# Designs tried in a protein design run: designed miniproteins, single chains, continued (3). Part 85

Each design is a single chain, and the fold is of that chain. pLDDT is the mean over its residues in the fold that is shown.

## One batch from the design tools (miniprotein)

Design m10932
Fold by ESMFold2-Fast:
Structure m10932 (fold): chain A 77 residues (1-77)
Amino acid sequence: EKLKEEARKVAAEIREKGTQLAEKSRQLREEAERTKDSQKMKQELLDQARQTEAEGNAFILEGSKKVQELAKQAEES
């Protein structure tokens, strides 16, 4: 029913955004590795990559808990 459909939509959104953040972090790390002549720029890119990765991990963890809760509520209904 509606709760089960909502859980699926939330799961899809979390997966999509999680993938986007993971890809962004990966691209930032790749750019940092190619930045050979500027230690400052390399450090800034690595800091951004770490921040983006941490945010992505937190988002996926929090979202997964919410999806699990919605799915259980839908199953119990």
Scores: mean pLDDT 78

Design m10933
Fold by ESMFold2-Fast:
Structure m10933 (fold): chain A 63 residues (1-63)
Amino acid sequence: MKEKIEELRKKAEEYRKLANEYSQKGADAVKAGNLDEAISYFKKANEYRQKADELEAEAKRLE
C-alpha cells in the first residue's frame, strides 16, 4: 500500500505544480485584460488541480 500511496502523491505533486503555474498565468492574463487567455489558463489549472486533489484524496483513503 505505501508504494501505491507514494506513486499517487508523486503524481498529485506534479499536477499540483502544473495547476499552480497555469493559475498564475491566468491571474496575470486577467490583470492584463486578456480574458480569453485567462479562461484558457484557468481551465487548464482547474483540470490539473482536480487531478491532483483526486490523487491526494485516494492516497489519504488508502491510509
Scores: mean pLDDT 84

Design m10934
Fold by ESMFold2-Fast:
Structure m10934 (fold): chain A 63 residues (1-63)
Amino acid sequence: DDVLKEAEEAAKYAPTPEYAVASVQQIKKIGGDEARKEALRIGIPITEKPITFSKEQEEQIKA
């Protein structure tokens, strides 16, 4: 859960909403620290500027 919660928060700083949704969903499927490390590499926590998600995208991230 901690990995997933961190990924959901970091998704706000992804380059695009679509990228964020796909990356968080990938983490949910794989799970574990390796998926989290991969998310870090592909940029979820790299950008410091938060993006705004639609309701649908927020639902996909949290589902």
Scores: mean pLDDT 62

Design m10935
Fold by ESMFold2-Fast:
Structure m10935 (fold): chain A 68 residues (1-68)
Amino acid sequence: GAAEEAEREAAGRRALLAAQQLATLAKLEDPSAKVEITQTGPTTYQVTVTRGDKTTVYTADGSGAVTG
């Protein structure tokens, strides 16, 4: 129903916002870092941060939580 769709949309927006915030912080910490945001599900995003020879992958979910 409309409420379920609104909750899924809100969760997707929270996940994207969390991913964008992490990407911004990564660039602020190291402007030379390569940051990529990839949608992995309706309410999940992955943020890949490459600093020199090190690559770290973080997952942002619909609650706004980030794990890596």
Scores: mean pLDDT 83

Design m10936
Fold by ESMFold2-Fast:
Structure m10936 (fold): chain A 66 residues (1-66)
Amino acid sequence: MTLTVTMGADYVGRSPEELDLKKGDVVRLTDIGDDGRAHAENLTTGETGIVDFNEVLSVAESVEVS
């Protein structure tokens, strides 16, 4: 399952492996785990890493399911 999210607010990673995301960034989420972590590709910056899935969704402006 793949989700494309447009960020409605900044997201700050809580560990070194987590991405920092900015308001307006377009992010692809894949491999959503039961632990609430997902692999993220920031399509705006080209960076990849881990994010908290629920936190990203809580600040998302829009979500598209693929």
Scores: mean pLDDT 80

Design m10937
Fold by ESMFold2-Fast:
Structure m10937 (fold): chain A 139 residues (1-139)
Amino acid sequence: MTPLQQQVVDYLTSLGIPEDLAQQIADDLTGKNTKVLAEIVKKVLELLPDSPVARDFRAIAEEGPFYRGRATGAWPLAGQLGRILKEAEKLKESTVDDETIVLAVPFLADLTGHPEEAVELAKRLAEKLGIEFDESKLL
């Protein structure tokens, strides 16, 4: 595992995401395609399309490795996001639990340079999915 993959796994597991799903998300960011991150991205873009996170995620993904706007938090991952967005657009089935998708919202907020939006966006997504959101899971 690369240092970057380990950092992503550690961050996602700290949010309450199971280690196997966290590993699949880290793998998707390093050129593999497990479709897990694409499922999460699809749900966020469909349910929160007007959020700053969704807008900037699309901009980062469309500009690819040449994106120079907002920092992608701690993650130099712009080159992978274009592929992940294309996979999200092709998905017809979902295997990822809605609770896991909500728990991954802080990671997408950090990727797009909006960590301050994480709690509010996770809460909105949970409300639209009909699940209870526990803010303590973001600590």
Scores: mean pLDDT 73

Design m10938
Fold by ESMFold2-Fast:
Structure m10938 (fold): chain A 86 residues (1-86)
Amino acid sequence: SLAEGLRKILAEAEAEPGAPAEVIALLRRAAEAAAAGDYEAMAEHLAAAVDLALEQLLAEGRLSPAEAEAARARARARAEALRALA
């Protein structure tokens, strides 16, 4: 299920050394929202987590601005699809 997928992502993020605490907190909020059936809140928290993670990767020079924009576009499309299911 979607909630199970998010719980797996959260567990992997929590196990990653040096993962930003704010990204982990947003992923936890997204997983909790998904478990509660609140796909609107889930989508908002996921979008915030993606934006924060992309900003960190850009700051570290590990991602290009074009790659970041493509990732944001994909995240927005997924959030819209998830809201349509709610």
Scores: mean pLDDT 75

Design m10939
Fold by ESMFold2-Fast:
Structure m10939 (fold): chain A 63 residues (1-63)
Amino acid sequence: AEEGLRVGIAQIAVEQGPEAARRFTPTLAKQLGVPQSVGDKITDEVLSLSREELEQIVRDHQA
């Protein structure tokens, strides 16, 4: 569940930017059954990464 949230947040951040990633976090957390506090922590950690690191995470998890 948490892994899915990390990948989802990274994808949105890469495609639509960090503001969009933060905006979608509550919805994604609900969809994946992740507590809001955990979702916020994961989003903050993911958004602290470089753009290049975010892109690598996304590609590695897409297969």
Scores: mean pLDDT 78

Design m10940
Fold by ESMFold2-Fast:
Structure m10940 (fold): chain A 75 residues (1-75)
Amino acid sequence: MLSAAERQALAALDQAIRYLASHPEVSREARAAALEGLIEDLTAWMGAHEGFSEEEVERLRAELRARADAALAAL
């Protein structure tokens, strides 16, 4: 079961992916950089404010990256 914080992080990533999908003028490199930046911001926030352990942060980062990679392949 995902925590509320994990669901919020996934929702934020999904929103960014939809925004990028609606903006075809953004290059693939810029999309990849934007999603990676968001993943780092979300994981840093989870460690600092939600009390996530380093292992929980790395697990969340891996899940967010997998989702972003799948979306980038479809964009």
Scores: mean pLDDT 80

Design m10941
Fold by ESMFold2-Fast:
Structure m10941 (fold): chain A 76 residues (1-76)
Amino acid sequence: SPLDELLAWLRRINAPQEILDLAEQLRRAYEEGRYDEALALAERLFELWRKHVASRLTDEERAEFLALLVAVAREL
């Protein structure tokens, strides 16, 4: 699923623990059908990624993240 791919991607780039924790919370909320909470968690994840992670990534890595996040959002 896009969520599993997003989690795998975040682990691969060695994302901060706070972002990994949010991604796990997002996955659980989605699996439990709590879509409003999942959307709020996805928005929070994007803001933390933009603030703390985006600047240290390549253009290709940023594009990969955004594509995965869009795929996740389309399922919410």
Scores: mean pLDDT 86

Design m10942
Fold by ESMFold2-Fast:
Structure m10942 (fold): chain A 60 residues (1-60)
Amino acid sequence: GQELGDEVVAIAERALASGDPTAEAFALIFRGIAKVHLPPEVAEPTIARIDALVAAYRAA
């Protein structure tokens, strides 16, 4: 269960760190994948972690 959620967050974090101009869009795609494909108990904390990463990226 939790392993897939952790991998999705890791992919989003690596994308945002890459400096690629599409990085935010990639992070938001993986947020959507988590919402649709993970059970709610894994999806909710995964989405919260991605939202925190995107917020930090936008604040930088």
Scores: mean pLDDT 77

Design m10943
Fold by ESMFold2-Fast:
Order: C-alpha cells, then sequence, then structure tokens
Structure m10943 (fold): chain A 96 residues (1-96)
C-alpha cells in the first residue's frame, strides 16, 4: 500500500539519520570524554535507533496482516521518532 511504502521509506531515512547522529556523537565524545551531556545524548540516540528496528518489524507484520489500524499507530510512532531525532540533533549542535 502507499502508506506502507511511505512508512518504509521514512523508517529507512530515520535509521540513516540516527546512524549519522550516533557517529557524530561518538566523535564528539572522543573530544570531550568527561561530558555527561554527550554520554546521555549517545545513549538516547542508540535507544532511538533500537526502536526503529522494532517499528520496522511492526510495519512488516501490519502489511502481512493488512492491518490498517496498526499502520496508523506505526505512523504516529514514526512521527514521534522523527521529532525525537530532530531534538537529539539540536542538542548535539548545542554541544559543539
Amino acid sequence: SDMAAELKARLDALRAEAQALIAEATALQQQQPDSQQIRQLLIDAQQTYGLLDALTTALDRAVANNDVEALKTIQEDVDAIEKEIEALRAKLAALK
């Protein structure tokens, strides 16, 4: 379905963004090893990345079952993760 294809594309894009954020935060941690803020940001980014795997599995299940209500819930979760990644990126920028 168009919704499922769009959600798959969004999840793939968010995964790439989360990976980039983790890489940047890791590099910054090497420059500032005693920073609790960078440590917390890296933990939060890694947790967010893990949630994307769970959402990908949920999307595959919803598509297999033709579960439109599950697709709507996944869309809401994807919207929430997108906002979280934006917030983490802004926090990372403030720490540079």
Scores: mean pLDDT 89

Design m10944
Fold by ESMFold2-Fast:
Structure m10944 (fold): chain A 76 residues (1-76)
Amino acid sequence: HMNQMMQNTSSMGQKMTQMMIDHSPDVDRIKIYNDVSDMLDQMYQKTRNSIYKRHADKYRDIATRIQNKLAGVFPP
């Protein structure tokens, strides 16, 4: 649990836990948008309906924008 990790005295463990907490909404959003995009791509393959492709591309773009923002705040 995050609460127990916050008590960690390891500098690496503390920094990693803090980073996860600080980024949890964006990290969760990236995962969700990529998962939804993949699901919509599968729907497009089954139905050939361009609406699914448009939504898949939209969600993938959103995930990419969030990833780029995180890279700008926390460079590798």
Scores: mean pLDDT 67

Design m10945
Fold by ESMFold2-Fast:
Structure m10945 (fold): chain A 94 residues (1-94)
Amino acid sequence: SEEQKKEIEKTLRNMIKYLEELSKRYPELKPFAEELRKILEDFEAGKLSPEEALERAREIAREVARLARERGDEEAYTVFGMAAKELDEMLKEL
């Protein structure tokens, strides 16, 4: 639905903003921010289905959470762990 598309776009935009800020501290995360922005752009252009956009964003959230945990950044680990869970719930609603 149009409402589901807007919710996905909002969720991805929020993740991008947080990840771009985090990448200033951890430059190795910048490629994930760039990939997530491309996912949003392709989704908005109709090149990715809602399922494809959510699955790809969830993979990024999980990987960023793993890297944050390895660095001992418990706040970033929690944020991206929750983001991955939110994306998983959105996938179940499709």
Scores: mean pLDDT 88

Design m10946
Fold by ESMFold2-Fast:
Structure m10946 (fold): chain A 96 residues (1-96)
Amino acid sequence: MEVVEIIEKRVEEIARRVGEEVTSELLKRGVPGEEAARIGAREGARAAIREAMEMLEKLGNNPSEETYIGLENLVRETARRAERELIEEYLERAKE
């Protein structure tokens, strides 16, 4: 719901920003486009998981262990989806 959407958007924003930056740097180093996009997306997802988990630890309410595990799973699933979307978007743009 609303909280889930906020977490999803935040994870996506971090993954895209970091992923695009890493991809751009790899392209400048001569890494092939698809490989650069895959590595960048992975690093973006990893950064998003780290930052989102840090945010969850800063929650004013101590969530139950079950709630915390649920939020961890949401973060990981959202980051993995963002990774796949970033790769797909890059490959589609490269074809245009």
Scores: mean pLDDT 78

Design m10947
Fold by ESMFold2-Fast:
Structure m10947 (fold): chain A 82 residues (1-82)
Amino acid sequence: SSEIQAITDKEADLVKKHVKHPSKFATELTSEMLIESERLGKDLSLEQIEAITARLLREYGVSESVIKEVLALRRKRFAIRK
């Protein structure tokens, strides 16, 4: 939907603006989510995805206010998708 796309674009823009190496960040985030999913033998919950995302953003030096905004956008997108 256009709303999901708008939220996705806004999240991507925040990451590109606030993360020095957004492609490296995306690769590390995807890798960590895949490793955790394989360890559990199931898809990650929103809470697990948020925990990994928040920790990695902090490691990349992103401010807590921006982390909160990224997580809020992700929750909104998840709520639309159920």
Scores: mean pLDDT 81

Design m10948
Fold by ESMFold2-Fast:
Structure m10948 (fold): chain A 61 residues (1-61)
Amino acid sequence: SHMERAKASFERLLETLPEEERERLLARYQAAVDAGDLAAMEAVQNEVLRLVSRRAREEAE
């Protein structure tokens, strides 16, 4: 399903981040899910994408 694919994609991105950042972002995402706050969920997903993009650039250079 789209939800399962999105979750798997998000989890794969989180795996590329340091443990401390991953735990913090997972906690924020879970809080947003528990609150039913779609905007907060999207904010966490966007933050993960920014961090992953930054680290990928740093490793390439």
Scores: mean pLDDT 77

Design m10949
Fold by ESMFold2-Fast:
Structure m10949 (fold): chain A 66 residues (1-66)
Amino acid sequence: ELKEEVLEKIKNGEPGSEIAKYLSEKLGVPFEKALELIKKMLDNIAKGENLDEEVEKLIKELEKLS
């Protein structure tokens, strides 16, 4: 479900900083770390990487930090 929430936010054009805030608060991860990983994910998507796979990778990395 967390993955679906993040996918919806990206599809709705939410800024990466707002997505980072949401995930930082929800998972108890430092904001700076969440923002770093989200910027990396968005850069990869902009380069043509698969949206679903990049979001799944992001969630797995954040869960390891929680």
Scores: mean pLDDT 83

Design m10950
Fold by ESMFold2-Fast:
Parts: structure tokens; sequence; C-alpha cells
Structure m10950 (fold): chain A 96 residues (1-96)
């Protein structure tokens, strides 16, 4: 969707306020599939942050996933977020 493309662009530009605003709109008005796609977009940015030693990108991506986790009630989506947060924590520990 246009919102997912806008989310990716905001994250690439480190415009985290815009990214959070778009994410909130996806949670409120989007489908479960769009929320999961948003999770994957944020997760890919978090992985790039770890691999490039970009602490800001890593911490901001992790923060957005934690905020998303607190806003979703769907247990399957929460599980998918928790798995990705765990992967980011392991990647950060190994690359630190």
Amino acid sequence: SGKLSALKKALENKDYDTAESILNEIVENGTSDEILEAVDIIFEQGKKGVLQGDLETYESSKSLLLKLRNKVSDKDIVTEIDVRLGVLDIMKAVNS
C-alpha cells in the first residue's frame, strides 16, 4: 500500500516521527497483513542498523516494534513481533 511505501521511506530518511505516525495509522485502519508487512519493514531496518553499526537505526527500529507490540491485540501479530525482537537482540549481542 502507499502507507507501507511511505513507512519504508520515512525509516530510510530516519524520520522516526513520521514513521510512527504512519505506523499508528496502519494499526488503526489497516489489515493484519498490512500490519505484518509494516513489522517486516521495521525489522529489515533494524537488521541493517545492527549490520552497519548504526545504533540510531537499530534502537529506533526496536523502539517502533515495541510500540507496535503495545498497540496490537492480535496474539499472532504479537508473536511475530516478539520473534523479530528476539532475532534483533541476538544479532546485536553477536555483533557487539
Scores: mean pLDDT 88

Design m10951
Fold by ESMFold2-Fast:
Structure m10951 (fold): chain A 90 residues (1-90)
Amino acid sequence: SMAEVEEARRRLEEFLEHLLRLQAEGYAAEQAGDLARARALAEEILAETLRNAELIRKYIELTMPVETDPLRRARLEALREELDAVLAAA
């Protein structure tokens, strides 16, 4: 339903904003030469992704059938493959 799509999208957006903050901090740490902090942030990003794997998967499953933009579809497919690779490695 549209309500389920909207709820999953909102939760995913909150999660992605958090990941973007961690990625920005990781980039800043690398630029400063703080490799220990960069590694810790990379590990936190992986842990957050694993904790939210079900939400990401649900969003892809809900969005993929209705996505008509080939570039956005390709990004969703890449995200799905990346998620599957991360889950297989865990």
Scores: mean pLDDT 78

Design m10952
Fold by ESMFold2-Fast:
Structure m10952 (fold): chain A 91 residues (1-91)
Amino acid sequence: GEFTISLIGEDGEVVYEFSPVEGVALAKLRLEVAMERAKERGYKGIRIESSESEADTEYLLEHAKEAAKKVGLRVKEVRREGLTAFIELEH
C-alpha cells in the first residue's frame, strides 16, 4: 500500500506534501523525516494518508510517538478519518 505524509501549518493547512512512498517501512522512515521538518520549522501537525489499510495507519501512529520524542516533540492528539490520520504536535 501507498502512504502520503504531509506537514500541517497553524490553521490546519497543508504546507508541504512529501512524495508518496510504498510500504509501511518506507512510510515509517518518511514519518521520521516529517517529524524533523516539523521541529525545524515549527509546524503544527502531520497528516498520514493510507491507500489500503487502517491497520497500517495505526502502526504508523504508534511509531509517530517515538519519532516525535526523537526530535523533542510530543504527539498531543490524533484525529482519525478512515484511512487518514491527523497528528497534532506539541513543541
Scores: mean pLDDT 82

Design m10953
Fold by ESMFold2-Fast:
Structure m10953 (fold): chain A 112 residues (1-112)
Amino acid sequence: MEVEVIELEDATLEEVLKEIRAAVEELLAAGAEEIEVKVVIYSPETGEKREFTFTITKENFVSGLIALELTIIGDLLELKLKGATTAEVEVTLRSPDLKKEVVIRAKVVLPK
């Protein structure tokens, strides 16, 4: 399996979402019919870990991408409300048919 790793240190949420959009668009342009998404969000300050899986298809990629982004924003907002100032975000985008995986790892500074 081909694995691409993108690491962002002291990233804004906007930067992370931009990398997710770019990776999804690249995989679909390469012929991926379906993208399996796994998101892990960890707060070292609170000890909380959030995990979810999502599927983006070629036909529904715009709505799927919006739903993915809103879920990430919601989880980060909940962590902020619990006193977190940063979060570690790992997004794994997998295309089984292409045997390609893109991993985005970011230390996100939470918005004010």
Scores: mean pLDDT 84

Design m10954
Fold by ESMFold2-Fast:
Structure m10954 (fold): chain A 104 residues (1-104)
Amino acid sequence: SLTLRLIGLSLRAIGLIFDLETTTDPAELLALVRELERVARELYELALASDDEALRRLALRTLRNIRRTLRAVRARTTDPALRAAVAAAIARLDAMIAELEALL
């Protein structure tokens, strides 16, 4: 079920957000950011494929929560590689959010 996959990815994103909020090691944060971006991309692709407004709204809510968390990570980190990776991830998330918003 596309709905169950999207719910599962949203729950996975919540877990990764918690891990990001409680982790301070730059290497671990970088790995978590990359995994969270992978989850965000899958949410975006499933939402595009769904033609379902409720599923698109759920994906948008989750993507906005991911973006908020990444902005917080960028604000608190001094590691240049992590800061650059997070900035790039935020830019890609902004594009995905804008495309989904245009479909609502």
Scores: mean pLDDT 89

Design m10955
Fold by ESMFold2-Fast:
Structure m10955 (fold): chain A 81 residues (1-81)
Amino acid sequence: MPSLEELIEEALESLRKAVEALRASLAAQGRPATDEDIRLVMDHEIRRILEELRTKYKLSEEELEKVREAMEREVRRILAE
């Protein structure tokens, strides 16, 4: 079983890839990604990741909260760029 630290790292990487995919998709349409577009994608990805971690790895609510907090910090970092 991956460590909590490894699961957090994977979650943050998934968030970054989701934003990258959104930006690439919108750029192909000649449109830049807005902060709102990024927030919507990130909110969906956070919910998906937390449910996957709960069901697949059976993380405790305390562990899920630590993952959520790390992801929320990454969202804030991305939006501050």
Scores: mean pLDDT 82

Design m10956
Fold by ESMFold2-Fast:
Structure m10956 (fold): chain A 83 residues (1-83)
Amino acid sequence: HAREAQRYAEKAVEAARQGDFEKAARYVRLAARHLSLAAPEMRDDLEGAAELAVEAARQGDGEKVIEIAEGLASAAAQIEAME
């Protein structure tokens, strides 16, 4: 769960830095889904963040996609370290 979320979040950051924002948004959605399994109390906020990343990617807002992906990577790594 948390480990899988961290892996997907890192892939999202990599894809976003390569300019593939649609792929980055997909990985953000996967990271949020796995992270919500590790921390169910955050599920609605995580799904909201993933939807914002998808919308930002659709609008060409790469900075916002990267910001969300990096935030999820950080959160997932912290939760994984606590397991």
Scores: mean pLDDT 77

Design m10957
Fold by ESMFold2-Fast:
Structure m10957 (fold): chain A 120 residues (1-120)
Amino acid sequence: SLEKAEELYRKLAEVTQKLLDVLERMIDEGVTPEDIAELKKLVDEIRKLADELSKLFTPEQAERIRKLVDELIKLVDEFIKLVEEGKATPEQLREFYERIRKVAQDLLDAVEEALEEMKK
């Protein structure tokens, strides 16, 4: 269903933006245990939304989305580890944020491309 895929895409875009907002807040204002818990929850929500979207797309599109989700989750896990170790500079955290932001955009772009194929 195109309508269901569009709804899931909007939710994915919203959750992804919330993830980026939490990461930026952690860099600018410092880190709380609540922020780490929120990141883990948002990452789980992104995976669930991407899995639901993947069921509506071709196997090739689903595999591309899965790889981007796995890359995003890996980068967020590395960011959390870097923060918890307390040795990262603000510049290093900002570099991770920019990498996460790029993969997040690549994920949203891949889903949007799959949606455009459904419209044909």
Scores: mean pLDDT 88

Design m10958
Fold by ESMFold2-Fast:
Structure m10958 (fold): chain A 75 residues (1-75)
Amino acid sequence: SEEGLAILRALEQALADARERLGDDEVVAEARKIIDDGYAEARKLGLQGKNEEALKVLADALARAAALIAEAAAA
């Protein structure tokens, strides 16, 4: 969906900015792993036709990654 793509772009931009400012900081690496793991799980669920479950997994992963980046940016 357009909304999902917009959220993904915003998160990728936030990660890119954080990486540029902090380098290979542990928080940035952790956020990237959460996103990558979420994508992998969502893809597996999508291949099984479980599209609603896939979207929930992706949304949860994005929310967790965004929260980590926001907390790091506030410090």
Scores: mean pLDDT 73

Design m10959
Fold by ESMFold2-Fast:
Structure m10959 (fold): chain A 90 residues (1-90)
Amino acid sequence: SLEELLKEGFEQLERIIEELSKVDPKIAEELRKNLEYIKEVAKEDPKRGALLLGSTLGILQIYAYVNNAPKEIVELVDEGSKIALEAEKL
């Protein structure tokens, strides 16, 4: 279901935030605030929540590439992007 995929996507973004907090605490904090906002939007409009989640993960993929992020972060972002793409199709 869309709700289950959103839950998985949020859990994946939490893992990304945890790993980012070890290398860039400021970006991790901003991302945490962004996740809270996306969760609030998703409560009223799950499809809009999925779109915002996908957009955030797309930006993170570019960030990881440009900043030569650790493989662990790159893999988490790629997996999250797949979950968000599946959610957008529902």
Scores: mean pLDDT 83

Design m10960
Fold by ESMFold2-Fast:
Structure m10960 (fold): chain A 74 residues (1-74)
Amino acid sequence: MSVVEYTEKLMKEVEEWVKKNPDISEEELVAKIQEVGKEVVELMKKKNASEEEIKAAEDVLLRGYLKIMEELRK
C-alpha cells in the first residue's frame, strides 16, 4: 500500500468516525486529524517516501480535513 493510499484509507476512517459520532466537538476532530497526521509521517519515514508521494499525501489530508470541518460547521 502506498503512503497516498494509506492516507486516503485513514481519512475515510475519520469520515466514518464522524458519521457514527455526530456529537463530536471540533476540538475532538482536530485531535483525531493530528493523530492521523502523525501516523502518516511515521509511515513516510518507514517507507522512505518520495517528495512527490509526500505532497500527494499532504493534499489528501488537507482536502479531507477541510471537507469534514465544513460539514461540522453546518
Scores: mean pLDDT 76

Design m10961
Fold by ESMFold2-Fast:
Structure m10961 (fold): chain A 61 residues (1-61)
Amino acid sequence: GDPEETLRNAIAGAEEALAKGDVRGASAYLGAGLREMKEAGASEELLERLRQTARELGADI
């Protein structure tokens, strides 16, 4: 798929999970997004953007 769309969807899913107190779900969304982006050949800049967002949200991936 489109790596930028995957990034947006992973962040949106993680933020929704965190709004409900689901820290594990947030980490799962971000981790799945990172894997899908890597498989789609996303740039290192896009991958680092996801990792930065994960750090800002306090989610481990």
Scores: mean pLDDT 84

Design m10962
Fold by ESMFold2-Fast:
Structure m10962 (fold): chain A 73 residues (1-73)
Amino acid sequence: IEEIRRELGSAAALTGQRYAEKGDYERAKKSSLWGTNFLFGEGRKYSLLGQRYAEKKDYEQAAKYSKLGREAA
């Protein structure tokens, strides 16, 4: 359900950030992957679009879509 998936996505993102702060980058990467799996269709699409624009070095579009993905999560 939408609300539960949003909470799980946010929790996964926070967990990944905490692991990165501890220097556990392997678990941080896994938490990011789990967070993507818990995002809604739109949130996941926007997060993937943000990653694609960042890969193309279009950071303005990447930031825009990353923000939309986080707001949807």
Scores: mean pLDDT 59

Design m10963
Fold by ESMFold2-Fast:
Structure m10963 (fold): chain A 90 residues (1-90)
Amino acid sequence: DERVKEILEYLKKQFDEALSKKPKELQTAVKNIFEEELKREKEELEKKGLEHLLNQVEIQLLAFYLWLLDQVSTVEELKKKVDTYRKIRK
């Protein structure tokens, strides 16, 4: 769906803009955690034959990390919130 791709590109731009306002250390940490999470979600979807949902899952992850960026000012805060999220998801 072309509209899903447009939403994805819009959220990627918003994420990059929000991230650029944070300290470099936090930018690097958020990017690394986001990429690792997206890779795991992609692998899980591929195992289940649900690759067509990848764009929707990436949209959900981008929205979550956009919200998370408003909630954290340090790498320690980021790690704590991500660990809490992972415990809920696992």
Scores: mean pLDDT 81

Design m10964
Fold by ESMFold2-Fast:
Structure m10964 (fold): chain A 97 residues (1-97)
Amino acid sequence: MSEEEKLEKLRELLLKYLPKEAVDEFLEQFKKLVPNIELLSEEELIRLAILLLGTGKLPFQDEEQPLPKGLKRLDPVEALKIASLEDIEKALAEIVK
């Protein structure tokens, strides 16, 4: 699967919970921060996106990234517990509230 195909699937998932403008802004930032997207599985890519969206930080970053306007930051402990698609959907719903 190409980088663009993986990002489109992630975009479709995020659009279920977030407005298009917030998703597009987040994905532009995410592309800059995540190396070798084409080498990641779809599940790994989604997990990294939720971690960044919820905590503002990826595991290999030193500094927290600013959250897109209108989104609530997830508890870092809860973000780290995301293991399944159902948990991802619950986390996305919480971020939007």
Scores: mean pLDDT 63

Design m10965
Fold by ESMFold2-Fast:
Structure m10965 (fold): chain A 81 residues (1-81)
Amino acid sequence: SEAERLIEELERVTREVIEKLRAGDFEGAIAILEEAAARSEDPEVRALLRGMAGLVKTEKDPEKLIETIERMTRAMVTRLR
């Protein structure tokens, strides 16, 4: 289904972002989020990814960022199904 594909893509993007954050690569994390947002046709997923990019620009604690991104991802997955 479309919802399942959106969930799989969102989980893939957030896993890659988390790996960048753990490596201290905040610029790489932002680039992945902005590219994913530009590629997404779903306006709620685009807004989520842009929001995550904004968080990475303001918060520099990778543990707090990872927790917040994981929470935001879980909320979106629940909304999608």
Scores: mean pLDDT 85

